# Ledger of designs, part 84: designed miniproteins, single chains, continued (4)

Each design is a single chain, and the fold is of that chain. pLDDT is the mean over its residues in the fold that is shown.

## One batch from the design tools (miniprotein)

Design m14920
Fold by ESMFold2-Fast:
Structure m14920 (fold): chain A 84 residues (1-84)
Amino acid sequence: SQEKLEKLKEALERLKEALIALDREAAVEALREVNKIAPSPVADELIERLGNLSDEEFEALAREVETVEDPFEVMPVIYRHLRK
C-alpha cells in the first residue's frame, strides 16, 4: 500500500541519518523498524552484523550511505557492505 511505502521511506531516511551521524544504536533501531515494515529472512543477521561492525567499518558504511540520494537504495548498500 502507499502508506506502507511512505512508512518504509521514513524508516530508511532515519536509518540513513543515523548512519551519517555515526549513531550505531539509532541505526540498529531504524534497521529493526525497516525489517518490521518489510520483513526479510536475513534481517536478523544484518541487524547483528551492523551492531557488531568495528568503528572503522561503521564509518566506511556511513560514508557510502551518504552518497545515496534515494532512500530505497540504502538497504542494497548495507546488504553489499555487510555480506561482501
Scores: mean pLDDT 85

Design m14921
Fold by ESMFold2-Fast:
Structure m14921 (fold): chain A 90 residues (1-90)
Amino acid sequence: ESTLPPSYRRDRLLEERKRLGLTVSLNTLLKAFGGASSIQHFLHMSLKAIDEVIERMRDFRITGRLPKPKVPLSEEEREALSKEPLVDSV
């Protein structure tokens, strides 16, 4: 279909978060991997930028290494990400 739903960007990231087994908030993922600091910034991200966020999330699940965030993470956000399991971490 040529028309995307209004929530496409959010739904795409939420689907990938669930698929990768990540439990952190969408806001934390966007700060860590996409550098989006607000919902307005997120809603105006290009589809390519969303794909780049997803690729960084996948890399983190494999390597456990966080990318350098464009927006500083809080202590709680960093701890939440550090608790996320790696793909083969059992």
Scores: mean pLDDT 65

Design m14922
Fold by ESMFold2-Fast:
Structure m14922 (fold): chain A 79 residues (1-79)
Amino acid sequence: EKKKELEEKAKEEAEELGRLIAEATGEDEEKVREELLAGDAEEVRELAARAAEADPSLAEEIGEELGEYLALKAEIEKL
């Protein structure tokens, strides 16, 4: 169940990243989370970049969570 474990971790990271993006942009947290889960790596990077521009004080945390989320997505893709 390696894939399910990684997918569960990716969902948890998407929740955390989604909270930060929603806080920075003022968008709905659940909507942002769904966009992250449905998006490819470029779409996810664009969402995070927009949020970092909207609230630069959150940019470092957004970047860290983005890195973790994309690493998990890449690992799932290799399976």
Scores: mean pLDDT 81

Design m14923
Fold by ESMFold2-Fast:
Structure m14923 (fold): chain A 94 residues (1-94)
Amino acid sequence: MSPRQQTHAQVGAAAELLAELQRLINDPSASLEEIREAAERVLEYVRAAANPAVTQAVLQLLTELLDWLRKNNAPEEVIEIVEETVREVRRLLA
């Protein structure tokens, strides 16, 4: 696979994991543990991909999600999970 095709596929896969995280956050039956596990899956995928372009794309999407959660007065525990995930993803760029 070309580097561009690989990056595109990896960004797509990461976006699907982020969509699942957002779905769980919007699901009133979802537990905080399920939300935390979904966030950890995003972080593990970014670490495994070891691709700065993927890391940057995920950081942008997570930052947009965090902004949306704050504007919509989401539970503090959910905001804290996403904030921690943003911090961990940002560390991968340092």
Scores: mean pLDDT 85

Design m14924
Fold by ESMFold2-Fast:
Structure m14924 (fold): chain A 56 residues (1-56)
Amino acid sequence: KEEALKLKDPIDESDLVSPTRTNSGHIFSKGSILFHLLTSNTDPVDKKPITSLEIL
């Protein structure tokens, strides 16, 4: 279970903006997940391949 203190993006530790869900079910800010995909195409939480993103 995640901490309910701040609900931050785990990639850049900023506030969640334009929440985007990966195919593994994790939610990140749109900008930060797109930046992550420039260097790696895996989910930063469970390291599974990202095959799709859905902007919520």
Scores: mean pLDDT 70

Design m14925
Fold by ESMFold2-Fast:
Structure m14925 (fold): chain A 94 residues (1-94)
Amino acid sequence: SLLDRAEALAREALASTDAEETARLTREAGRLLIEHYRSQGTPEALRVAAGVEALLAELERVMADPSASEEQKLRAAKTAAGLLLGLVREEKAR
């Protein structure tokens, strides 16, 4: 399922020590969650999808920032991955 794949990718992102790999895995997990929520089509699900899109946009801003250190980029990517993992866990509990 989209949720199982998103969970696996988010967990893999949290295990990574490379900023670019963590961000790549986090983006893919977020993409699958956006697809899942958009497929539900409810106003609540669409708001959650928009929240995930905003989270990914903020991650891209940090990743593209030439003043950001590799440590800061890794921290931002892991923070985003953790939030996505939490969202998957909440959705699976429903």
Scores: mean pLDDT 90

Design m14926
Fold by ESMFold2-Fast:
Structure m14926 (fold): chain A 85 residues (1-85)
Amino acid sequence: MEEKQREIVKKVEEEYGRRVEAADVLKRALEEGKVLEEEEVIEEVERLEEENQRLLRAGVERAIALSRGLPEEEAEEIARRVLAE
């Protein structure tokens, strides 16, 4: 399992290293007493990727609002609305 767990962590890192730390996903699951399978780790990474896509969309909407001359406070509210969806 040691080498298999390392391969799972590496795969998650390669797919999501900038936004989600593979080690953090693994640590959290181990702290909860979960036995991790590759498929379960991939599923969690995909869920987090979906969340990061929302973050990216919120950032883009905020940038568009700012480019149209909206105040920072209003642009932040638009971003929060996108994240709540």
Scores: mean pLDDT 61

Design m14927
Fold by ESMFold2-Fast:
Structure m14927 (fold): chain A 100 residues (1-100)
Amino acid sequence: SEVEKLLEELKELIENSSLPKILKDEMLQLVDEFEKRYKEAKTAEELKELRDEFERSFGGAIELARAAVRNDPEKQAEVDELEKLVKEIVEAMEKEAEKV
């Protein structure tokens, strides 16, 4: 699945980032939870709800990360890469929900 591949890429990007450990741990826990819920989702409605919750949860996490690194341009670039990948996952989830 494209969604599963992108979630694994997100996990790797978070693990390899220079973001504060507490934010990394929280984001990794979110990835693990959404990977599990994605595998359990069986209907288009469940996938759409999962997409909305993913976008909300990671939107909040990205906002907190951005605030934490506001004075560090290199770390801000890492947050921009995370935000881009989160958007790609949302789009992949939307596309998959349309096929169910």
Scores: mean pLDDT 85

Design m14928
Fold by ESMFold2-Fast:
Structure m14928 (fold): chain A 69 residues (1-69)
Amino acid sequence: MNLIQRLVQEVLGVEEVGEDDDIFALGADAAKVRRLVARLRGYGARVTEADLYRHPTVRELEAFIASQR
């Protein structure tokens, strides 16, 4: 399990998260989006809440974060 997948699992409180699962379909609300952004920024990612709305799957979010380097 990659870092982003684990952070999504922990923040949403779900048993597992697939690469193509939409975080909003899994139950992400505004508060969970804020926590996920804060945790990702803690690991050095340059992301905003708007970026999570544009890249709602683990796969899309990974690709977006990788593209920033």
Scores: mean pLDDT 80

Design m14929
Fold by ESMFold2-Fast:
Structure m14929 (fold): chain A 110 residues (1-110)
Amino acid sequence: MPSPLEQAEALRARVEAILAQMRALYAQMRALHDRALAAGRVTAAELAQMDAIIDQMTALVNEADRLVEEGLALSEDLALRRELVLLGAEAGVLLIAAFVMRREFRKLYA
């Protein structure tokens, strides 16, 4: 039978996987932005792709926040709790950075 600590560690691993997905999506946003800067233009299709990535990152941050709350409820281990909070904070920071990138990308469309 998995202990509460083992369950919380499994939730931490799931949050780490979500962060890896978010970092990959942010790298896609940066690549789109770099291409737009080099080309001096943004297409409607690229703007739609940027918006789709933001929607995916929003869904991922909501899932990460849910898993962090579940993990904190299951474990009194201070190190694991600290890691869960920091992982959740990183997800939030990545979403804010993505929103800023989308705003800068939209300026190139005008």
Scores: mean pLDDT 85

Design m14930
Fold by ESMFold2-Fast:
Structure m14930 (fold): chain A 69 residues (1-69)
Amino acid sequence: AEEDIKILEEAILKSTKKDGTIDAPKLLEIAKELGASDRVLDLIREKMEEKKSDYLTLEEALEILESLK
């Protein structure tokens, strides 16, 4: 759980665009490369499906982080 939080924080940082939004497909890809658990990957996919968008706000990404606590 704590390791997943650190991985997701790093993935968020690396997938954040200049406008402050997060590239959701890139977030998923980087999290996967960093060894995120299936739980983290599923939470990212669920947020993408819920929003029906290829980007996430920082607030939405923080909601995923909160779900891991």
Scores: mean pLDDT 80

Design m14931
Fold by ESMFold2-Fast:
Structure m14931 (fold): chain A 85 residues (1-85)
Amino acid sequence: DVIAEAAELVADAHVTLGRATGDPAQEAAARAAAEEDRAYLSTIEDPKRAREIAARVLRSAADILESMGRTDLAAELRALADAVA
């Protein structure tokens, strides 16, 4: 299911970003945000729209990771964004 795959990619991007901070409170907040976005994306009926949202979130998270010096994680998220777009 394309929508479920997009939702999991967005959730994983949130968790990756939260973990990159090294702050347990921010990691916990990121997990909560991931669950909220997973629930929201599951209500989207247009698979193309779900893919567009996932690609944008992944690229935004990659830009933040790059600014943190996490170029390895940024490259991984950009590759995933390109694959789902």
Scores: mean pLDDT 80

Design m14932
Fold by ESMFold2-Fast:
Structure m14932 (fold): chain A 107 residues (1-107)
Amino acid sequence: SELDEIRRLLLSPSVADRLAGIRRLRELMDDPRAEELVPLLAELVKNDPSGAVRIDAAGLLGELYRRTTDPAVLEIIRETLEYLEKSKDQAHKDALLAFMGGYNYRP
């Protein structure tokens, strides 16, 4: 399936593959099964060695946070946001900024 291919890309040792996986997941955001990959996306935000991967993954989590109604998915994203907010690492601060951009908060 398309989701299985995206999962494979997100788990790849290649930075280019993980970035491609994030871009393809963005294209499937209207598919409710895409939310099954949120735990993996959250791990990329917190722990990926590539800043580009962390930033792109965080932006996508922000968009998903705005759109999702699944309590389990909201909890995973909220936990990730809390992790980023508590970090003193600049890489995590950049990811937090990308998340907020994806969320597109307008009061």
Scores: mean pLDDT 83

Design m14933
Fold by ESMFold2-Fast:
Order: C-alpha cells, then structure tokens, then sequence
Structure m14933 (fold): chain A 77 residues (1-77)
C-alpha cells in the first residue's frame, strides 16, 4: 500500500522535529496543526516550519546557515 497524504505529512513533521532538535532548536508553539514554531536554545532565533513550506526571516536564514541547517532540503524531502 501507498502512504496517505496525512501519513506523508506526519512523516515530514517527525523528520523536521528530529533535525531541528539535533541542531539545538526546541518547539515553542504549535501554531496551526502542521505549522510549528521553533526557537534555537542559544541564540533565541525562531523559525516556522510546515510540511512543504518553510518560512524564514533574513535573521533566521543567517542563523540557520551558521548552525548548518538545510531547512529547504528538509521540507523538499
């Protein structure tokens, strides 16, 4: 059998959680079902992550690059 849309979204969410946690980010808020806010433990920089979309500010992009994160690749996978 193939995965359902909901199962695929859940798999992406788990992958993002694992990657962000390893990079030092903590989930601070579930904004809307699949939309989650993360904060870096040391810098305080926040990001929004969703399956198939990642919203980042210029400041967050800079911090993500410094931390070695590949947010676009994590969402695209």
Amino acid sequence: GSMSREERLEAVRRRLDEEYARAGFEETERVRGTVRRYRHRETGIEILATPGSVEETEEVDAASREAGLRLEEAVAA
Scores: mean pLDDT 56

Design m14934
Fold by ESMFold2-Fast:
Structure m14934 (fold): chain A 83 residues (1-83)
Amino acid sequence: SVEEKLERIKKAIEKAEKDPAKRDFYLTEIGVEVTELIKEHPEFADEVIKLLEEYKRKSKDPELQKALDQLINYVKSLKELKS
């Protein structure tokens, strides 16, 4: 479900923040879950962007902030192509 995918994304971001050594692993999980969610439910693009922007603001890890920003831009580009 959408709610389950959003919860997985949240948990993966929180794990990436807590364990920088495994950041790339969690970023891969986040990217896959986001891509599948937008592919199946493009109407949730704005909700996903809002979620990613919220966690980017809360993050103290510059590499995680950069990765989340890149993912936000990716979701925005997908939204523009379908609008």
Scores: mean pLDDT 84

Design m14935
Fold by ESMFold2-Fast:
Structure m14935 (fold): chain A 76 residues (1-76)
Amino acid sequence: MLTPEELQQVKLEIEITVGMALIAVGVERALPHTSLSEALKKKLLERLEEAIATARELGFEDLAKEAEEAKKLLLE
């Protein structure tokens, strides 16, 4: 069982991962005829899937849902 401080740190790390994915999607959409590289897309997807699994394991259901929505946007 994690301490409250450790839980807050893990939650922050997941939120940073979601934020990075959303920034990448925003940049891709703002630049016409520019797509994220397959390598970057794969890396972001792997990080998001890890974040979703961790959030669900710890009971952060709202955060897991937010990460899933970011993953869906990245795959569009």
Scores: mean pLDDT 80

Design m14936
Fold by ESMFold2-Fast:
Structure m14936 (fold): chain A 99 residues (1-99)
Amino acid sequence: SLERRRRGGLLGSAADAAEEAKKEGRELSPEIEELLKEMRELRERGDVEGALELARERPEEVKKMLEILLEKAEEEGASEEDLKALREEIEELLKWIEE
């Protein structure tokens, strides 16, 4: 499914942004650090469905990772159009997770 591929890609980007923020000295909650570790293991196996199912179990932690992704995009000088598109993709993913 194109939607599953898009959701997996966005979730992966959020995980990467959170990992980079941690390397830059940002403190993450223990819950987010645990989620990042489990996401890394699933992604290394190519288990997109497992990663998405894990995200549904931890919506608040995923929301925080997506907030970090958006902040990082703004810091990197993403256009207003790109930021709007990213916000819409984040809203769609969060709606799917919370269903």
Scores: mean pLDDT 85

Design m14937
Fold by ESMFold2-Fast:
Structure m14937 (fold): chain A 78 residues (1-78)
Amino acid sequence: MMEEIEKKAKEIAEEIMKELIEKQKVPKEVAELAYPTIFWLQLYKLTHHKKASELPDEVKKKYAEQNLENAKRLEELL
């Protein structure tokens, strides 16, 4: 069941990435920096009505840390 949610989140994130690159003409490297954030947001939305315990703590911590690093790097570039 978690695997189904992660798969769906990945599919939605990949669709958003395709739209950013193809329609919005965002460079692939820039879009790739946004991918972890997009994936995490989709995963969060899909698990919002489920208990937090259903998502492994290791996975939650990893994506939260990755999003913080990406946000910091983006802030340094701006």
Scores: mean pLDDT 67

Design m14938
Fold by ESMFold2-Fast:
Structure m14938 (fold): chain A 86 residues (1-86)
Amino acid sequence: SHRARTEALVEEVRRILRESGAPEEVIDEIAEAIRAAAEAAAAGDVASAVGHTLRALGLLEDLLLAGIISEEQARRISELILEAME
């Protein structure tokens, strides 16, 4: 199901971020943005889906620039975020 697929992608993102030591508040914000993006995409709301995706990617970039996650982790999480939009 769409919801089960989204939750599996979100849990993989959460796992990678927790292993990196990212703050739980930021992990929750990224997870919320991914869920919102996937829900908007499923509803055909392209503008909202793009907005939520950009928010998730922006938070991910902040973690990368802060040195909390590696470039490899950022690439993997970006892939998972984009997969949630399909």
Scores: mean pLDDT 88

Design m14939
Fold by ESMFold2-Fast:
Structure m14939 (fold): chain A 68 residues (1-68)
Amino acid sequence: SLKEEIEKRMDELIAELEKQGYPDLAELVRLARDRLIAQYDAGADPETLRKQVEALEKTAENIKKILD
């Protein structure tokens, strides 16, 4: 399901950020994950949710580049 896809992708991103030494960024992604799941449960558009997941993944990568 889309919910399982969001949970898996976000949990993988959180774990990777923690392993790479970005715990504060991992915490921000965790909060965003909870919000995405709440939006899914509220009936948000699947395409919008997928785009938000992609945006979070891209934003995390960009923030890592700024911190380096």
Scores: mean pLDDT 84

Design m14940
Fold by ESMFold2-Fast:
Structure m14940 (fold): chain A 87 residues (1-87)
Amino acid sequence: SVLEQVKELALETIERLEKEDDEEKRERILNGFAWRVSELMEVASEEEKAKIEEFLRKFSEVLRQGEKENWSKKEIAERLRELIEEF
């Protein structure tokens, strides 16, 4: 399903972010994820789109909270993986 493809892309993105220290490269990883998810949204049902939009909102919130609270990359990655389990 489209939801499973988004989960797979998110897991790949989390793994790439956990390994990357360069801020510019991290931004490129996130932009690539956003672009690939937008392509999947074009073939998603309205129910799937709503779930993906809510997931992306929560994903961004975890990244924002982690930066604000100075979480390690590992802690951010673990929080994002927990989010995928709920998706």
Scores: mean pLDDT 86

Design m14941
Fold by ESMFold2-Fast:
Structure m14941 (fold): chain A 98 residues (1-98)
Amino acid sequence: LAERTLALLDELLDEQVAANPETPQELVDEARAEARRLVEALNPEQLELATLALERQRELAATTDPAERERLQAAFQEELETKYKEAIEELEKILKEL
């Protein structure tokens, strides 16, 4: 999972650099280093969520039809929000049992 998350982040950074070629290489290198540090700090559940988010972002970036893009973006946001809400509810349940 970590290797896949890092690969997806590198692909997204490469696409951003291609869209903004004036971006200083030092900032790009710093962004890659920061992304790697963040990924290494994630637990397995967070890595799964991050991988899902990055895969959805890549799919959205590959979609050229504006109508389909809007539909996918709404669906992805709903999916991510649902998973994030479940994580919060589980944490609140643990706190109430204390």
Scores: mean pLDDT 68

Design m14942
Fold by ESMFold2-Fast:
Structure m14942 (fold): chain A 91 residues (1-91)
Amino acid sequence: DPAPLSEEEAARRAAEHSEKAIEALEKGDIEKAIEHLREGGEALALSSMRDPELQRASEHLGKGIEAAEKGDIEKAIEHARKGLEAARRAA
């Protein structure tokens, strides 16, 4: 069965949410950052996930959430940026 989102659309949504998450982390809005990282990951999960870059984006967004929940903002930003880069390569 076809996935609900195309990989291109999922990649674009993941990139947009990753950018918003990075901005929220830089402003200290951890709750909003976690929300955006989750929404980006959910968009990726609605695709076929056949592109290795989408799989890489999903891994980094998940690690970004874990880092943010632990209060490791520097690691959360690092993972969000890596997720953004992977999503942009897949878009």
Scores: mean pLDDT 88

Design m14943
Fold by ESMFold2-Fast:
Structure m14943 (fold): chain A 88 residues (1-88)
Amino acid sequence: MEEIERLVAEEAERVAAAGYKREAVLESLERLREFLRSRPDAPEELLLAVEAQIKLLRGESLSEEELERIREVSEELYDIVLKQEARR
């Protein structure tokens, strides 16, 4: 969990440095998803939150429950979603 939290924070910093551009955010989330899928001990809710954000960035709608799940799992991921939506 701690290692995953650190990676999320590092990815958040990378996308902030890129100005929250859609391509940078999507690349970051794809990388994080691959990392989580490679770990059998990764929390399923975190993987689902990352997949939901990728879905949102590709123009698909999310339910309010999916958005709340993202926020509860990682504030960094939720902030990335909010910043990316603001650029649409």
Scores: mean pLDDT 69

Design m14944
Fold by ESMFold2-Fast:
Structure m14944 (fold): chain A 80 residues (1-80)
Amino acid sequence: SPARPLSREEVETLLAYLEADVRAALENPDTTPEDVDGMIATLELVREMVRREAEPELAKEAVERLEEMIRRLEERRRSL
């Protein structure tokens, strides 16, 4: 059997942790380029996982939130 799709609770819990980590990094003046690059890479992997493993409507919502997190980190990366 193909793997069970990711639930809304699983996706929302994951996104909440990622959003908190991104916010902490953006608020920290000591955040390094390597920290930002690592977070972007992690968010890109999570985006592809959610696209593959979540139901289409949930995947769309989650991808939009992940892309906003990536955008904010890319803006921070340009300032470093």
Scores: mean pLDDT 88

Design m14945
Fold by ESMFold2-Fast:
Structure m14945 (fold): chain A 96 residues (1-96)
Amino acid sequence: MEGDVEKLTKEELKKLLLERKKQIEEYLKNKKELSEDEEAVALLTMSIIYKTALEDEELAKKLYEEAKKILESKSKELAEEAEKKAEEIIEEVKKH
């Protein structure tokens, strides 16, 4: 494999994750149209992006804790589904 191709792919992935972050920020800004489950998934996805693309562990943890607070009023099953959906969103970004 070419190192230059792998290097560009890493930068492209980061750009795609940052674009998804921007889209999620707009969703959270208009959260009155979102269910609590959708808001929690958005926050979990943002947490993953901050941890992986931005390497901001403090903000990642804060976003994760905010999502967990929303899910705390729900069932544990919904919390697991929300985390799975957030991972699926990240996987779709990588597929793109």
Scores: mean pLDDT 73

Design m14946
Fold by ESMFold2-Fast:
Structure m14946 (fold): chain A 84 residues (1-84)
Amino acid sequence: SVDELFAQFVARYREPLFTFALAFLQDEARAREVVDRILAAMRAAGERDPRLLEEVLARGPSDAPGMRLLDELVRREVTAALNE
């Protein structure tokens, strides 16, 4: 189910995403907000197409739609926070 895939995604990616965001933002609260936005967007994408979460969990190639979406969300949300 999408809920099970998303739970696995959160378990695997929450800490790495937080560590990455914190390194750039140097603010725990802002880093948590960025991570929560990325997680919410990935959940919404997974509800539309569960394969996107499956691709990320399988560590698919960087050009796979799910992997590209995660990379794009990370770049977008961190860049937006840095420009505030």
Scores: mean pLDDT 85

Design m14947
Fold by ESMFold2-Fast:
Structure m14947 (fold): chain A 56 residues (1-56)
Amino acid sequence: DGEARAGALGEQYAAWLREHAADVLKRFENSPDEEIPKLSEEMAARVRAAQARAAA
């Protein structure tokens, strides 16, 4: 599943991602394992930016 493939990002932000960025979980679900580390970095940055905007 996308949450499991997202690893720590999925664990820390599962509820938020499900609510606000289901497409992110879908990308992890459909991406090859060799690209997961790079996707995790990109998506972590995106999640942080979105959370900062939501808090502002």
Scores: mean pLDDT 66

Design m14948
Fold by ESMFold2-Fast:
Structure m14948 (fold): chain A 123 residues (1-123)
Amino acid sequence: ALPLERQELVREAELVDPVSGETVKLTLHTVVENGVAHFTLTLTYPDGGTEVYEATVVQVSPTRLLISLSINGGPPVRFLYDLETGELTPLDESAQNLGEEGKEFFRTLLDLIAEAIRELEAA
């Protein structure tokens, strides 16, 4: 189960944007409190542009996470994530309309989120 006491973790990664081929720096800031994980993802592009993603993750079963993701304060996009298979199930039309390149990029972000959750749960 996710920790009840406040825990904080910062991870950094470099991702290749599948559309542009440019290297993007990712900073993942995770705060877990009261069994809920809050993620802030900052993407820094080579031109100095930034995007901020905010996600809330709730464990709805031993093998499933409910993920709510907002981009720059925009409307949330929701997914169910299966911890055993890595399958991502979109719950709204915005999530379903993510292109193949967007889905691959999103899977990479979710893998980083799942890894952070596993590390915080093991602590």
Scores: mean pLDDT 71

Design m14949
Fold by ESMFold2-Fast:
Structure m14949 (fold): chain A 56 residues (1-56)
Amino acid sequence: SEEVKQKVMELVKEAMRQLGDIVDSYLATGDKKAYDEQVRKLQEEIKRRLAEIESL
């Protein structure tokens, strides 16, 4: 549906913004363990939110 498409596009925009913040943190700290953990958490959040959108 068009609503699903719009929600997916908004999720993509939000995910891209959050990834940028994670990258900026890594560049500031050099903490790869924190980077890997934040990326994993973002991937899990995207998967969960996508499932919610697809269940509409």
Scores: mean pLDDT 86

Design m14950
Fold by ESMFold2-Fast:
Structure m14950 (fold): chain A 96 residues (1-96)
Amino acid sequence: APSVEEALEALLRVMAEGSPEEALAATRALVEHLTGGRPASDAEIQALLAEVQRRAGELYEEYLKEHGEDYVPSDEEERALLLRALEEVRARLAAA
C-alpha cells in the first residue's frame, strides 16, 4: 500500500495539474491513509485536514523557535513538518 508520504506526493501532483475532481479524489485517498483505509465523509475529511493544518502550524512555530526568528525553512523542511503532522494524526486515529 502507498505510504502517507506517497499519498501526499500524489495530492501535490494532482493539485499542480489543476483538476478539482482529481484533487478531491487524491484528498480522499490521503484521508483514507489516516483512517487506516476506512472511507471518510466530506465533514470528516474537512475536520481531519483542519487538524493536520493546525498541528503542522504548531510544529512550524516550534521549529522557528529552535532555529531563531531570522531562519527561513526550505520547502523540503516545511514538507517534513507537514508529513510529521500527518503521521501524528494517523497514530492518534489508530490509538482511538
Scores: mean pLDDT 74

Design m14951
Fold by ESMFold2-Fast:
Structure m14951 (fold): chain A 71 residues (1-71)
Amino acid sequence: SDQAQVDRIIADFSRARDVAQMRALIDRYMAAGVSPAAIGAALRILQQQGVISASDFTDLAVYLARLSRQQ
């Protein structure tokens, strides 16, 4: 289900040490055909939980949007 995919992305991002690793995870998920919507949903939840900062969320959301326009 979409929710199970979002939960998996949240778990993987929660294990990332820095924004560079989170960007690498976005690249990996996009290459695997995961929807930008699912990745974006996971990032919002991580920000709401305080796992990522507002500035890191903005960085990652802009990066995700850029990659989405290239597909």
Scores: mean pLDDT 84

Design m14952
Fold by ESMFold2-Fast:
Structure m14952 (fold): chain A 97 residues (1-97)
Amino acid sequence: RREEAWQLRDLALEYASQGDYEKAIELYEEAAALFEELGDLRSAAAMYTQAGLLAYDAGDYEKAVKYFRKAAELAKKAGDEDGAKLSLKLAEKVEKE
């Protein structure tokens, strides 16, 4: 459900603000999966971008790169070339020392 996807995203924001990045990332993944089922690839890409940013904040750089690359793939499928380029650039920056 679209409403359920947005509720999961709002709950993810709450857990992130509490510092529970692991739970927040899980909720963003669940929201992204629902948006993909709905055909809303742009929103799904946004959820993976948020998961990547939280993984980066948690110090899990490998996981952050994975999420940014997934976001770029979905953004490209959605016709969002600018969003895809931004997510790829974020992945490349995290891969640098």
Scores: mean pLDDT 84

Design m14953
Fold by ESMFold2-Fast:
Structure m14953 (fold): chain A 66 residues (1-66)
Amino acid sequence: SVEELRQQVLERIEALRQKAAELRTTNPVAAAVGEREIAELERQLAEAETLPEEEARRRLEEILSR
């Protein structure tokens, strides 16, 4: 379902946030790259939420395939 795909994207974002937080002290450059990836995923997720269900599903599948 679209809700399951959305949940998978949210779980990916949360995992990236945890990794970025861990890296902030030891590798701030890698942490910054992770934070930019998180921002892009959040933007793409927000865009998908404005789409009809079928289009949202395709967009979320595309995000998860990367």
Scores: mean pLDDT 83

